# Ledger of designs, part 45: designed miniproteins, single chains, continued (3)

Each design is a single chain, and the fold is of that chain. pLDDT is the mean over its residues in the fold that is shown.

## One batch from the design tools (miniprotein)

Design m9541
Fold by ESMFold2-Fast:
Structure m9541 (fold): chain A 89 residues (1-89)
Amino acid sequence: SRLELLKRLHRALVYAVAADPNDEDNRTLLAEVAAQLNVPPEQIESDIQAAREDLEQRRQGSLESQIAAKLSHIGDLEEIRALKRLLNI
């Protein structure tokens, strides 16, 4: 359903923004998707902070954890591109 695709896009965007806060396109899209899901701005900021903490713990962990974090980021960017095509946005 469109709602499930938007929820998946929201999750991927939260992690993408947490991993690369300088990507303005992802930040803009996150705000637009969150608005469609009725997620308030304070919840978005809380979710981004939680994702940043999760990613930082992975980066400070084992080599395997660091590799997993980088692969997860690539996967999130790929999912964002795929979901944008499916949602026509």
Scores: mean pLDDT 87

Design m9542
Fold by ESMFold2-Fast:
Structure m9542 (fold): chain A 117 residues (1-117)
Amino acid sequence: MKEEELRELREKLLEEAKKLKEEIEELAKKSKEEAIEKLRKEIRELISKLVGLKIRLIGLEIDKELLEEKLKKYKDEEEYKKKLEEIEFEEEKIKIEIEILEEQIKWLEEKLKELEE
């Protein structure tokens, strides 16, 4: 169930990345200058999003460590186990988004270099 949600998230993010790539390729054929401006804007926005996700991931890692310490003391505490599972699921979602964003940013940066020559 959770693995299926992670697959759907990955597919959605990859589709969004592909659509942006196609839009930029089409724009580059019509106007190099407009494509460069769009690339600069998109790269800036995606880097900002990536930084935010990395900060959130660090916060979740800290929360997870604190919760794991509580679970060592109270192994049968159902509420702590549920919170740990929720944190782990959120971490996995953020990791997928980070991976896809990093690949997307790399492609956009390379495309910008090609157009600027």
Scores: mean pLDDT 85

Design m9543
Fold by ESMFold2-Fast:
Structure m9543 (fold): chain A 62 residues (1-62)
Amino acid sequence: GAQSKAAEALKSKYGEGGAEGIATAVLTAKELGGDDALELALDQVEEKYGAEAADIVREVTL
């Protein structure tokens, strides 16, 4: 589905470890702090990996 395509796009651009790190950080933030922590984690992804990475993660984790 669309989530699988987004995951493959992250993997192809940032490598398997990079994609896993991004996804894990965002999901952990959502579990611990809810929507506010999710938005902070997405801002950090944008700062480290760029706006395109943040957009892909937002589409997968929403």
Scores: mean pLDDT 68

Design m9544
Fold by ESMFold2-Fast:
Structure m9544 (fold): chain A 74 residues (1-74)
Amino acid sequence: MSPEELLAEGERLFKEGRYELAIEKYGQAALASEDPKLRAEALEKAAEAYRKLGREVAAEILLKQAKEEREKAE
């Protein structure tokens, strides 16, 4: 499965309310991608899912990592 396919699968799971599985797919997308923009998007989406689960600290950590990935995309 490509990083783009993993991201899409994560988004499908997120829409179904399956946040823990969505986080897993978003994490796989970030790890599989060499594109900083896609890595940042996957981390931001995972942070949204963590927020849905009430895990605000985990969401903040991922948002910081996403910002660092976006800065690499210059």
Scores: mean pLDDT 86

Design m9545
Fold by ESMFold2-Fast:
Structure m9545 (fold): chain A 112 residues (1-112)
Amino acid sequence: AAERAEEYAKKGAEYAKKGGVEGARGMGEGGREAARLAGKGGAKPTSVAAAGASAAGALAGADSGNEEEASRSGEGAARSAAKAAESGDEKGSEAGAEGAEKAAEYAEKGAK
């Protein structure tokens, strides 16, 4: 489960880089969902809060219109989502992996 979350986080970060502003926006939106699912799965509250904050940062980066800042914040959101998944029990890790997959899908849609 944690390994799956890392794979999707890497994909999300790649789409945030390729999609620039829109990729980062997708990662921010998906990252919020990832944090919510990880929290429901029993992920550590501080890791869930960090993932939510990173997702908000990705959205702010996107809103700035600066591609470098958007890309950097999007990558940060992907990394924080993976960490939240790892901080839970087995159920939290699985929920986090599902959230990371969804975040990668949103980032891919943003990049298109």
Scores: mean pLDDT 69

Design m9546
Fold by ESMFold2-Fast:
Structure m9546 (fold): chain A 100 residues (1-100)
Amino acid sequence: MRLSEEEAEKVSKLVKLAADTLLEEFSKVENPSSEEVALLVGTILRIMGTAIDLARAGASEEEIKAAIAEILEEAAEEVEESHPELAEALRKAAEKIKAA
């Protein structure tokens, strides 16, 4: 991936913050299914792709954080009926990212 050093550091910092926060909240989900693990991985990959694309477009750290929080909120809405504990973990992660 072609990013400047500053863009790469920004992406790395924000993706790590998002992944660490989401994994902490996901650790509270009792007996996660293979489907829930796959949804978690998919959400992290979406965050990585979006952060890279936004950094390349010259987005600020605040703009990338806002986009990450939006992805987490959208993912929570998508899984709310089938996986309510995962949806709650995603929403709590989004709130923590917005506050960071």
Scores: mean pLDDT 84

Design m9547
Fold by ESMFold2-Fast:
Structure m9547 (fold): chain A 95 residues (1-95)
Amino acid sequence: TEEAIREAAERAAEAVAETLREAGIELSDEQREHILELAEKALRALVAGDELAAQRHLMELYRWLVEEVGASPETAARAVERAAEILREAARKLA
């Protein structure tokens, strides 16, 4: 359902925010919304069986975290990995 997609994307976005907080980075509401949008796009792609589109959205999140948020490559990779695990688990239940 649309509600289940949103709830899973919100959990993924929170995992990203928590990973960044552990590294001393606080996110604005606008930045949290951007993460949520990318997480929803990735999850919709996974549910549709479009792994390439999902990978593109997750790579966009990684790049944005490094370039715009200022996260280290290690922190950004850890954040995206945690989000991807949540989204893939949710996609398996929704597919």
Scores: mean pLDDT 88

Design m9548
Fold by ESMFold2-Fast:
Structure m9548 (fold): chain A 76 residues (1-76)
Amino acid sequence: MRGTARVTDVTVTATSDRATLRVTIEVTYEDGRRDRVDAERTVSVSPGTHTLTLTVPNAPGGETLTATGTVTVPSP
């Protein structure tokens, strides 16, 4: 079945030693059905500015979706 996937929301949250990227993906199928997929990635980071990338496989048609967010981690 053919469909369209798109990133609808991107949130990046940081603590003193961790950053979390959360992504909401909406999938719309040819028959009008919609699905929502939430994905997240957490990484250990040092204080400073970091760029995080999350890759979500299995979009309709076998495509891979990529979301990128930048966050500043405060010093402890």
Scores: mean pLDDT 69

Design m9549
Fold by ESMFold2-Fast:
Structure m9549 (fold): chain A 83 residues (1-83)
Amino acid sequence: EIEALLQEALALAGQLADIAARYPQLRPFIDAGLQQADALVQQAARALDQGRMDEARRHLQQAVDLLRKTLAAAQAAAAALDA
């Protein structure tokens, strides 16, 4: 469901923003991931405007997958900084 993918993307973006606030040195990496995900969300919005539901879902899934990878990498980097 498109709504569920959007909610997941927002939740992941919020977690990334929290890490960036706690670890400012990770901001460039996190911002790059968020910008790439935003581009995919914009592509999904254009596909929705054209009634291309399958294409919109693919772009949103790619955005969620990218945000999950970015979050995992950011969490690992934050842990390394705390060590």
Scores: mean pLDDT 88

Design m9550
Fold by ESMFold2-Fast:
Parts: structure tokens; sequence; C-alpha cells
Structure m9550 (fold): chain A 92 residues (1-92)
């Protein structure tokens, strides 16, 4: 599976947890998002793509903040930015 597919799946999991009011699943999906974003940013750093690594960290942080605020629209927008960043690189 591509990195973009993983990020899309994580966003879907967070949205579903918010819609169902399941705080435990929201915490789990958000933790998995942080892990995925960290791994992707480190992969970009190893490839010498430091600007991409920062874009991945920024978009991941924005998704986390949107999840904590239960802002579904903000989460979708941040996920689209992260997907675009990873698809534009050899990391995605």
Amino acid sequence: ASAARLIRRLAEGIIKAIEEGNDFELDVWTALLVIAGTILAKAAERAGEHDLAQQIRDATGEMVRSAEAKDIEGLRQAADRLIAAVEASPVG
C-alpha cells in the first residue's frame, strides 16, 4: 500500500471515531497517525528531502490538532495536504 493510502485510511478512522463519539478509538487512530507521520518524515530526511520532511511534520501536526478539536473539515483539508506532499515524492 502507498503512503497516501495509509494517510487516507488514518483520516477515515479518525472521522468515524469522531462521528461515533468513540474517544478511545479517536485516541488510537490519532496515535497511529503520529507514528505514520514520524516514519514518513524520517524517510524524507534520509532521502535528503528536508523541506518535504517539514511539510509532512506540519500537515501531521495539523491533522492531530483537528482530531483533538473534533474538526472533521480541518482534518480532511490537512489530510489532503499530507497526501499531496507524500505523492509528490519518492517516499509516497
Scores: mean pLDDT 85

Design m9551
Fold by ESMFold2-Fast:
Structure m9551 (fold): chain A 87 residues (1-87)
Amino acid sequence: MSPLERAEEAVDEAEEAVRRLERGEISGEEAARAARRALEAAMEALRDPEVDVARGVGLVLRGIGAAIEAGLAAKRRGENPEVALRA
C-alpha cells in the first residue's frame, strides 16, 4: 500500500470516527486521535517525491476538518473540546 493510499484510509477512518462520536459510540479523545493519525499519514505521503501534491494537500485539509469536527462534536456532547484536540 502506498503512503498516499494509507493517508486516504486514515482520513476515511477519521471522518468515520467523527460520525461515531456524534452517535455517542466513541469519546472525543478517540476521534481526535484518529484525526491526528490522518494528519500524520497525509504529511508522510507528502514527503514522497513521487506523490500527487494536490491529493496530499487535499488529505491534509480533510484531516484538519476532521479534527475541527471532532472538537465541535465533543463540545456538543458536553466534553471539553481542548481535551479532544490534545488527544
Scores: mean pLDDT 79

Design m9552
Fold by ESMFold2-Fast:
Structure m9552 (fold): chain A 96 residues (1-96)
Amino acid sequence: GLAREGRALVERHAERRYQELNKLIDEVASLDPELAAKLKEEADREYQRILEMARQHPEDVEGLLAELDASYQRLKDRIEKAKTEAVQRKLQELLE
């Protein structure tokens, strides 16, 4: 039914978005593996939250996709900031 199809759509989009975030986190891992592990835990928690929302409200496809996009953008911004900070720390270590 439509609810099942809506949930499957949201789950597919969430999987793609979180795979992209994991690739960005892998770039941080080369600079700061502890920070990357923390970012991965945060991304995994958000992924599970979106999947849970899709299970509870499968008919609210528009709202679920909006929440997924908002979650993705927040995590992406956080990962990019974390990468910048990790690069700065690595440069400081090389200057000492």
Scores: mean pLDDT 85

Design m9553
Fold by ESMFold2-Fast:
Structure m9553 (fold): chain A 56 residues (1-56)
Amino acid sequence: MEEEIRKLAKEIIEKENLTPYEAAVDVVRRLTGRPATPEEIDRYLPIVEEAVKELK
């Protein structure tokens, strides 16, 4: 699941030029089909930020 989150985050940020926070929200929405909860964003944001750093 972490790899799937990283893959989606990289794809979203490359295509849409979103912030890591915005990408984390969109990743949760794509994986669950619903809006992200604050708890989910807090959990996934560090993974998304690491994925984004790999693109820089």
Scores: mean pLDDT 76

Design m9554
Fold by ESMFold2-Fast:
Structure m9554 (fold): chain A 63 residues (1-63)
Amino acid sequence: SEEDLARALARAEALAAGAVETAKKLGKPATASVSLDGDTVTLTITIDGKTVTDTAPAAELAA
């Protein structure tokens, strides 16, 4: 549902923010972004020039 997608995006954004804050506490520059492709949420995190991408079903994040 649209509510489940909204909750999934909010949770992914919270994970992104947490990762960036943790990296900053370790003295590393960090950025993160969240995108939605169908029912899949993609989280992209760049820490100290290294980029990692993780994906999760929106239904899993919304639960």
Scores: mean pLDDT 80

Design m9555
Fold by ESMFold2-Fast:
Structure m9555 (fold): chain A 91 residues (1-91)
Amino acid sequence: LDLSKLSPKERALAYLLYQIPGVTPEEALKIAKALVEKYGDKILEHLRNLTVEELKEIPGVTEEQARKIVEFFKDPENIERLEELLKNPPL
């Protein structure tokens, strides 16, 4: 997968989505792109309030995948990991 064509936000979110069992790399990229396009800079705030119905609006997302993604981002630790990946602190 050539990640060079993705924004840093899309790349960070796709990386975390791929950690969810049952989400393929291709699905993670598609979902990340759709969510970043919809929410942009407010993505962290919106992920905390993400719903199954909202994820099901993305073509090809199943109800089971949507439920797993919502549950994943209900864990504050996973939101903190995304924030760290987005900020990418200097070495």
Scores: mean pLDDT 77

Design m9556
Fold by ESMFold2-Fast:
Structure m9556 (fold): chain A 71 residues (1-71)
Amino acid sequence: VPVTTEEAIKRLKEAVEEAEKEKGERSIQLTSNVESMKELLEKLKENPNEEQRVIDPKTNGEIIGKSEDLL
């Protein structure tokens, strides 16, 4: 099942809440991850079956997968 923009919004909201708790360099990283998620959404609209890389805002590790796994 293709994950909806609703899941992406949920992750963006979680990243924003975490950034509000942790000010400084970590909040900058979380903001960067939010921007990366927006770019990912644009790419997935064009090619939803292609694997993409995402930085996990919670662990700061890389997640690789298709739209159904990443969003």
Scores: mean pLDDT 55

Design m9557
Fold by ESMFold2-Fast:
Structure m9557 (fold): chain A 72 residues (1-72)
Amino acid sequence: SEKVYEEMMKRALEMERDRSVTPEEALELNREIVRAGKEYKELDPSKLSAAAILGVGAYANALIEERRRERE
């Protein structure tokens, strides 16, 4: 389950190189991550395609938090 998230992040980083994730896009993906985060652990691997999108969002969220921490 958690390892699946790691694979999602791995793919997301590869896609990130071809595309740039903006804070605006992160806001939308964040909503899906929060919702799916609780359910994804119990979902089957058929959601791998959706997992890639979730991975991009998780990466974007990490960037947003990093920016917040720099302020503090």
Scores: mean pLDDT 51

Design m9558
Fold by ESMFold2-Fast:
Structure m9558 (fold): chain A 99 residues (1-99)
Amino acid sequence: SKVEETIKRLEEEYKKRLEPHLERLRTEAKLDDEEIERVKKLAEEMLKKTKEDLKKNGKVLSDEEVKQLVELILETAESLVLMERAIDKLIERRRKALE
């Protein structure tokens, strides 16, 4: 099935890009180990949902679309963790202001 080939390419591209992306987050964005594990968990959940959606809809993706989708998954997971960090910092600032 071309859909099964698409899913296999998606999994292979994800594996190839995951560790370099996480290393960039450690070195450039200065995420700690808990934040890195959170990015990985969110990205894996999004990948699982995406594979299920592709199977249900019989969607076939080009190699370029597979690369774009993996990048979107990784960037979205990163953005969610950075937003969680920003919210935590806001809550901490408000606690200190009330002391």
Scores: mean pLDDT 87

Design m9559
Fold by ESMFold2-Fast:
Structure m9559 (fold): chain A 80 residues (1-80)
Amino acid sequence: SVQQVQEDAQRRIDEAQDELAKARESTRETGREARRLYLKGDEKKGFELTDKAAAELDKVQDEANNVIESENKKVQDALS
């Protein structure tokens, strides 16, 4: 049914948004740890952590956007 498609789509969108929120929080914590490493003189590890965290956040953002777009399309197709 259309309602089932809408409910399933909203659940997956909510899950994608929750994962994005977790990734953003993880990136903030990694930024704090990298700052501690810089202050202790471990600049290489600090840069490696920030670069890895940025790449992981970008990946989660892209995945979330793809889920939102694909699930919205399923809802629109079901309404047509």
Scores: mean pLDDT 87

Design m9560
Fold by ESMFold2-Fast:
Structure m9560 (fold): chain A 60 residues (1-60)
Amino acid sequence: AAAARARQVQAARDAMRTALIKHGVSKEEADRFVRGEPVKLSQETVDAAMEAARAAQAAA
């Protein structure tokens, strides 16, 4: 259902923001990354954010 997909997308975005901030990324840059805007981040930081997003989607 559309509502379930919306919850998964929102959970993934929230998880990505949280992971990025924990890795020292500013809230503003984390928000930009979640919106798909170009942000210069290390591959390790990006990988951590993507893993957090997958875990959140699986849990939602």
Scores: mean pLDDT 78

Design m9561
Fold by ESMFold2-Fast:
Structure m9561 (fold): chain A 68 residues (1-68)
Amino acid sequence: EQTEEELEQGVENAAETVKKALEAAEEAKIDPEEILAKVEEELAALERELPDDPIAQRVIAKVREVLA
């Protein structure tokens, strides 16, 4: 099982991956607001699929905070 410290590291790595994807999309002249909307849609879908998992919900919330 992951510790709190390992969970925080995983959240940071996930947020960095999303940021790199947004930068690549921007290089392709894709509107970053459109990409952010898609990311939020995916996060909402994960939240619906894992409503009983408090760890998953916390990770989703942290990713949203990092992107804001």
Scores: mean pLDDT 68

Design m9562
Fold by ESMFold2-Fast:
Structure m9562 (fold): chain A 92 residues (1-92)
Amino acid sequence: MKKKEEEEKVAVKALNDGIGLMLDSKLSIEEIKERLAEVIPTIPDSLTLLKGFLQAIVDEDLEKAEKLLEELKKKFPDEVENLEKLLELLKK
């Protein structure tokens, strides 16, 4: 695995775990979006898929979020289960 892909995987896993904790804490979708909006500026621009996915969630751009999630699933299929759960909550 190339160093850049390793850094991206670590970031995706950390965020997926963090979103899992927010979901387990029964935070509303609006509370989750507020927390994500604060986190987005701290994510390196080089992590384009991850940063773009979170921004799409905050903007409620479901089509863009689905497209970016599919790309993340191709790279890190075992690391995105809570990202999928978050997107499904926005679809209701």
Scores: mean pLDDT 80

Design m9563
Fold by ESMFold2-Fast:
Structure m9563 (fold): chain A 81 residues (1-81)
Amino acid sequence: MKLSPEEKAFLDLVSKELSNEEFREILNLLVIEKDLEGAKEKAEKIIRKVGKKHNIPEEVVEKVIEYVHKSLEELAKIMEE
């Protein structure tokens, strides 16, 4: 999936504001707990929080959430193989 320049800029912003603790929580849910839905929910909450803080349009926030969810799904598949 190709992100627009605005969507990519927002994803870069989320990556910079994501704490080491929040990243570890998402990885723990995905890798240790095998809770893909929990990992997706945690990531979505963080993305929405950053979007609201920076007044990002809802359309951009939703597209970045979709992209991140798909990335987590692909990572989960790789770990099962």
Scores: mean pLDDT 82

Design m9564
Fold by ESMFold2-Fast:
Structure m9564 (fold): chain A 56 residues (1-56)
Amino acid sequence: MEELKQEVIELLDRIRELAGDAAADAFSSGITPEDVLDPEKLREKVEELRRRLAAL
């Protein structure tokens, strides 16, 4: 679970670098505290962020 949290942080940082704070904040807004507590949902968010980052 720690590795998944770290991946989310790293992906959001990369989005922030490439698309700016507003874009990163929009993606982070979609991640609820419930998502962070559930490893299945957190994995889904990591994959979603990776796909969105690849599209940037």
Scores: mean pLDDT 74

Design m9565
Fold by ESMFold2-Fast:
Structure m9565 (fold): chain A 68 residues (1-68)
Amino acid sequence: EEKKKKLEESRELLLESMELSVKAIGYASLGLASDEETRKEYLEKAGELSKKSTELSKKGMELREEAK
């Protein structure tokens, strides 16, 4: 059943997106509490994770729409 498989894949992608979003917030928080040089590194990592989270969220939503 392809519809069920797409819903399962969508759920997995959305959960991974949420996990990356939480990690991004964690890095941003660490960056704000750090010295200027370390702050820049953590904020860059937070940005990369946030971008990846957005990509996975988009994929998950697309699969969910296909499963309707």
Scores: mean pLDDT 82

Design m9566
Fold by ESMFold2-Fast:
Structure m9566 (fold): chain A 87 residues (1-87)
Amino acid sequence: MEKVREALKEAATKIPELKQERARQTLTGALLEVQVMIDNKAPAEEIVAFLDARIAEVEADTSLSEEDKQIVIDALQAIRDAALSEL
């Protein structure tokens, strides 16, 4: 899970780049949920499944600008890739 923890720290650096409060809350909430999953010893497969669902929700969110949506999706995708590398 060290790669996932590193990816969470990197993703957190993207929060100030987001222009919408909704986008910042969405990314922050996802990062906090993944952190709780790691602390509770959730398997990497559950983290991947959570991120897949969250990415789909972000892609479908019509309240987010395309710019903020892309930043959030890219950040979540990087965490997902880190979780996949733990399998």
Scores: mean pLDDT 86

Design m9567
Fold by ESMFold2-Fast:
Structure m9567 (fold): chain A 85 residues (1-85)
Amino acid sequence: EIAEKLESLGISRSDAEEAAKQVEEESYFDKLSKSQKYAKALILYLSQEDVKLSEEQKEKIKEFIESLGLSDDEKESVLKAIETA
């Protein structure tokens, strides 16, 4: 479950559920891998105005992203979003 995975990274339930819903509305949702779904949900969450992450949360998200079978471009997108949060 996308929302449950985001919660495991320290994201609030409401923010995790909102990001998961936005990814589910994508026309390509069914063609995305689990890793791509997680990456898109994280980008949507990190783009929120009020997002504040601790350094420990940022490192946990980076480790999670590095564990996924994502392309370099997809990894860069998430890492840039983390740097702004």
Scores: mean pLDDT 75

Design m9568
Fold by ESMFold2-Fast:
Parts: C-alpha cells; sequence; structure tokens
Structure m9568 (fold): chain A 78 residues (1-78)
C-alpha cells in the first residue's frame, strides 16, 4: 500500500540518520548517503507516478528532496 511505501521510505531515512551517528569516516558516509538518496529518489518518483492522491505524491517527493538536501550538505563539507 502507499502507507507501507511511505513508511519504508521513512525507515530508510532513519537508517541514514543512524549511520551518520556511527564512527564511520565522513567519506564513507557521503558515499552511502549518495547511493541511498539515489535509490529513494527513484522509488519516490516511481510511487508518485502510480499514486492517485496528490497529498501522497507531495509527501513522497518531499521526503526524497529532504534526502537530496542532506547529501548536498555533506558534499559541501568535503
Amino acid sequence: STEEILEEIGKRADELDAFEASSTSLSVKVRIYVGSSNTLMIMGRWVARKANDEDVVREVLKRTLELEEEVNRLYQED
């Protein structure tokens, strides 16, 4: 369901937050964030195309953009 997909996107975002809190080096964190962000962006756009609810589409895209902004922030620190 759409609710399950949104929850899955949220869980993956939470995993990125937990990973950032780890002792892993910044360069490795950036690479993982880029990979995860790309996957969630593709998933978000795919769900948006299939959803009939504009609010659902908006929430999916918002979460994807938030992850893209986090990745961009990490690039600026490199």
Scores: mean pLDDT 58

Design m9569
Fold by ESMFold2-Fast:
Parts: structure tokens; sequence; C-alpha cells
Structure m9569 (fold): chain A 71 residues (1-71)
């Protein structure tokens, strides 16, 4: 599990695969919507970040890291 930046806690790390630009766009939109929903539920600031982890053929591999602001 990657270390969170100072003042942040890692809630979740989700390995994801991106095959094309449309799939990446949809993934980023879904991550943004999830971040807003978590902020509404917890009352804390939540960020989602895609970290490139590698490549498999024509597919780009990312870790979707969801982080919450520490109190």
Amino acid sequence: VPAAPEGWEVLEVVPVEVRDAEEERRLREEAAARTLALQAATGREVLAHLVPTGRRGDTTLYDLVVMERRP
C-alpha cells in the first residue's frame, strides 16, 4: 500500500486497466463522482489519484488511490 502524503490517509487502492482514451475518461469521471459521494458521506475532503504502475501490451495499468484528509 503506498504511503499517503502528510495529512492524508489511504482509504482504498484499486488496480485498474485502461485500454483506450475513452475508458480513461470514463474511469476519471467515475473516480470524481465516487470522491464527491464519499465527501458527502464522511464530511471530510477526499481525493482520488491514478498512479501508473505498468503496461501490459496495449493496456496501461494504474492504481486508483482514494485518500481522505486526516482530522
Scores: mean pLDDT 78

Design m9570
Fold by ESMFold2-Fast:
Structure m9570 (fold): chain A 129 residues (1-129)
Amino acid sequence: SERRLLAFAAAYLTGGDPRLLERAGLSREEFEEMVRLGAAGLLTLAALLLLQHRLQQGESLRAIAEETGLSVGAVSRLARAVEALGIADPVAVAPLVIERLREALAKTTNPVIKELLAEAIAELEALVG
């Protein structure tokens, strides 16, 4: 779910906050495996593309915080990360991220990591059309 992906991105930006990892359904060991696979940055980018699309559609930080269960402060940090990326069109970038996520999915045997990567791929495919 997009909620789970945004919780993961918030965890990644804090260097692995345990409470945010718990919201993403991940152990510390699973998070470290995702970092080692190069998947953590890709999953974070996927979540930021989804967030950017929602912000471009006129959703407020408060509305996103309420839906996701994240603090407004956490959503604000994610929004600043979106600004820092400088991506004008998240839909145009999404296919490249999907390809990299599929490569990461092929490299892992952990079922929780597979589920998160598959969820990110599905959400980005829905974003593209």
Scores: mean pLDDT 89

Design m9571
Fold by ESMFold2-Fast:
Structure m9571 (fold): chain A 66 residues (1-66)
Amino acid sequence: MRVIEVDISDWSGAETLQRIMELTGARLSEIESIEQLSDTVTRLTFRNGAVATIDSATKTLTVELP
């Protein structure tokens, strides 16, 4: 399993979504589930097994690849 962490402090929502697609190899239409883990943390699970976690408090994107 590969884990990639990205600082998104200076990124727009569109830039963050583009990077998620680039790192996961998936499209937004391939999202299997969206989980709100806390007020600031959102987890996206993709059909290819990739997981993207966005933390707006720390301004960090974490992508986990199978």
Scores: mean pLDDT 82

Design m9572
Fold by ESMFold2-Fast:
Structure m9572 (fold): chain A 63 residues (1-63)
Amino acid sequence: EEIEKEIKELRDKANQLVDEYFKLWEEAKKASPEKRPVLETEANRLLSEAIDLYYKAKELEKK
């Protein structure tokens, strides 16, 4: 049980990852062509993890 708490924790973590994603994308925009792909790859990894967490939270909220 404590589903509501788990949903909140998943969303909070996903939101943190989304914030990190946008930060890395801003850094990538300002980075050299050599460093940009590395930052973009890490940003996309964080976004993918955030999407997975949002999906898990949504599944737990299904009535």
Scores: mean pLDDT 82

Design m9573
Fold by ESMFold2-Fast:
Structure m9573 (fold): chain A 60 residues (1-60)
Amino acid sequence: MSMSEVAQKAIEKAKEIPNLVSMETSLSVEGSTVTATVKATIKGEDGSLEEKVIEVSGEA
């Protein structure tokens, strides 16, 4: 799996979150494993801002 595919899967999952305000994507590599982390900011039930972390890993 390519780094781009791992990032794309993480972003796709984040885009499915209702009330998404913003997202930040980062990639890390440990040996042959690539991990994409998306920090999504969403509007909670009470109108507060909540952070949700989505992590997808794959082999490079």
Scores: mean pLDDT 78

Design m9574
Fold by ESMFold2-Fast:
Structure m9574 (fold): chain A 92 residues (1-92)
Amino acid sequence: DLLNELAALYYILVKRYIENPTEEIERDIDFVSRAISRVENGVELTPEERAHIDRLRERVKQEYPEEFEEALKESYAGLILKAALDLWFARK
């Protein structure tokens, strides 16, 4: 499920951003967030957007293979909720 994959990418990027906030990670989070919104609204991703997701997925799989595999076992809603909670508690 594309939404589950995008949510897994979003969750891992949010975790990495909390640990080490960089403009690069922030841009990746913004991109994935927009892709999630488009897919949720039934809009097909462009070939360029899909290629960007493919590159990001391969990078995340190389850097965080175990975290990515575990994240893929979670539901879309569960991953979005976990990311939101991580961001909320990081504010404290």
Scores: mean pLDDT 83

Design m9575
Fold by ESMFold2-Fast:
Parts: sequence; structure tokens; C-alpha cells
Structure m9575 (fold): chain A 110 residues (1-110)
Amino acid sequence: SEIEEMKKIIEEVRKIAKEYLKRLLEAKTPEEIKAITEETIEKLKELAEKSKDEEIKKIIEELIELIREFTEELIKNFDNEHKRNILITSLAVEISGYIFEMELIVRKKE
């Protein structure tokens, strides 16, 4: 089922996002943030390529760009713990929004 395949992709995005956010909070250097982000983007690219649904694929691609932009800002503000925590929290909220948007697409196609 195309719907079951879409649900599986969304759950994989959720798992990748959860691990990404956890690793960002644990990162001790800007170099670690860069490495964590590059690994996360590669996993998301693989999911986008596996997606048969063009709308889901576009949302994953938008999520990748969001992650790139937040990573640049996180690296610039790495020594500012307060700003870093605000950025990671904002990123978590934005990611949840993208996941919710993908879930709404699935519900409309059921």
C-alpha cells in the first residue's frame, strides 16, 4: 500500500529527527554539530529518494534546507549556550511542524 509506505517514511523521519536533536544537545564542538548534521542530511536524502509521493518528498527536501540553515546559526552561536538552546528548541518545533504536515498528507489520501 502506498499509504503504508508513506507512514513508514514518516516514522523513519521522526526517528532520524529525534536522534539528531538528541545528538545536537550532547555535542561539545562545532565540528561535532557539522558531522551530526551531514549524517542526518544524508539519511533524509535517502528517504526522499525512496518516497513515491511528490508532496512527502518536497517536505523532506524543505526539512533538509531548514536543518542546513539552523546548523549554520548553531555553529555561529556555539559558545552562547542560551542562544544555542533557543535555536535547538526552535528547530525541534519546526521539525514537528514538517512531520505534522506529512501526516496530514497521508490522512487526506486515506
Scores: mean pLDDT 89

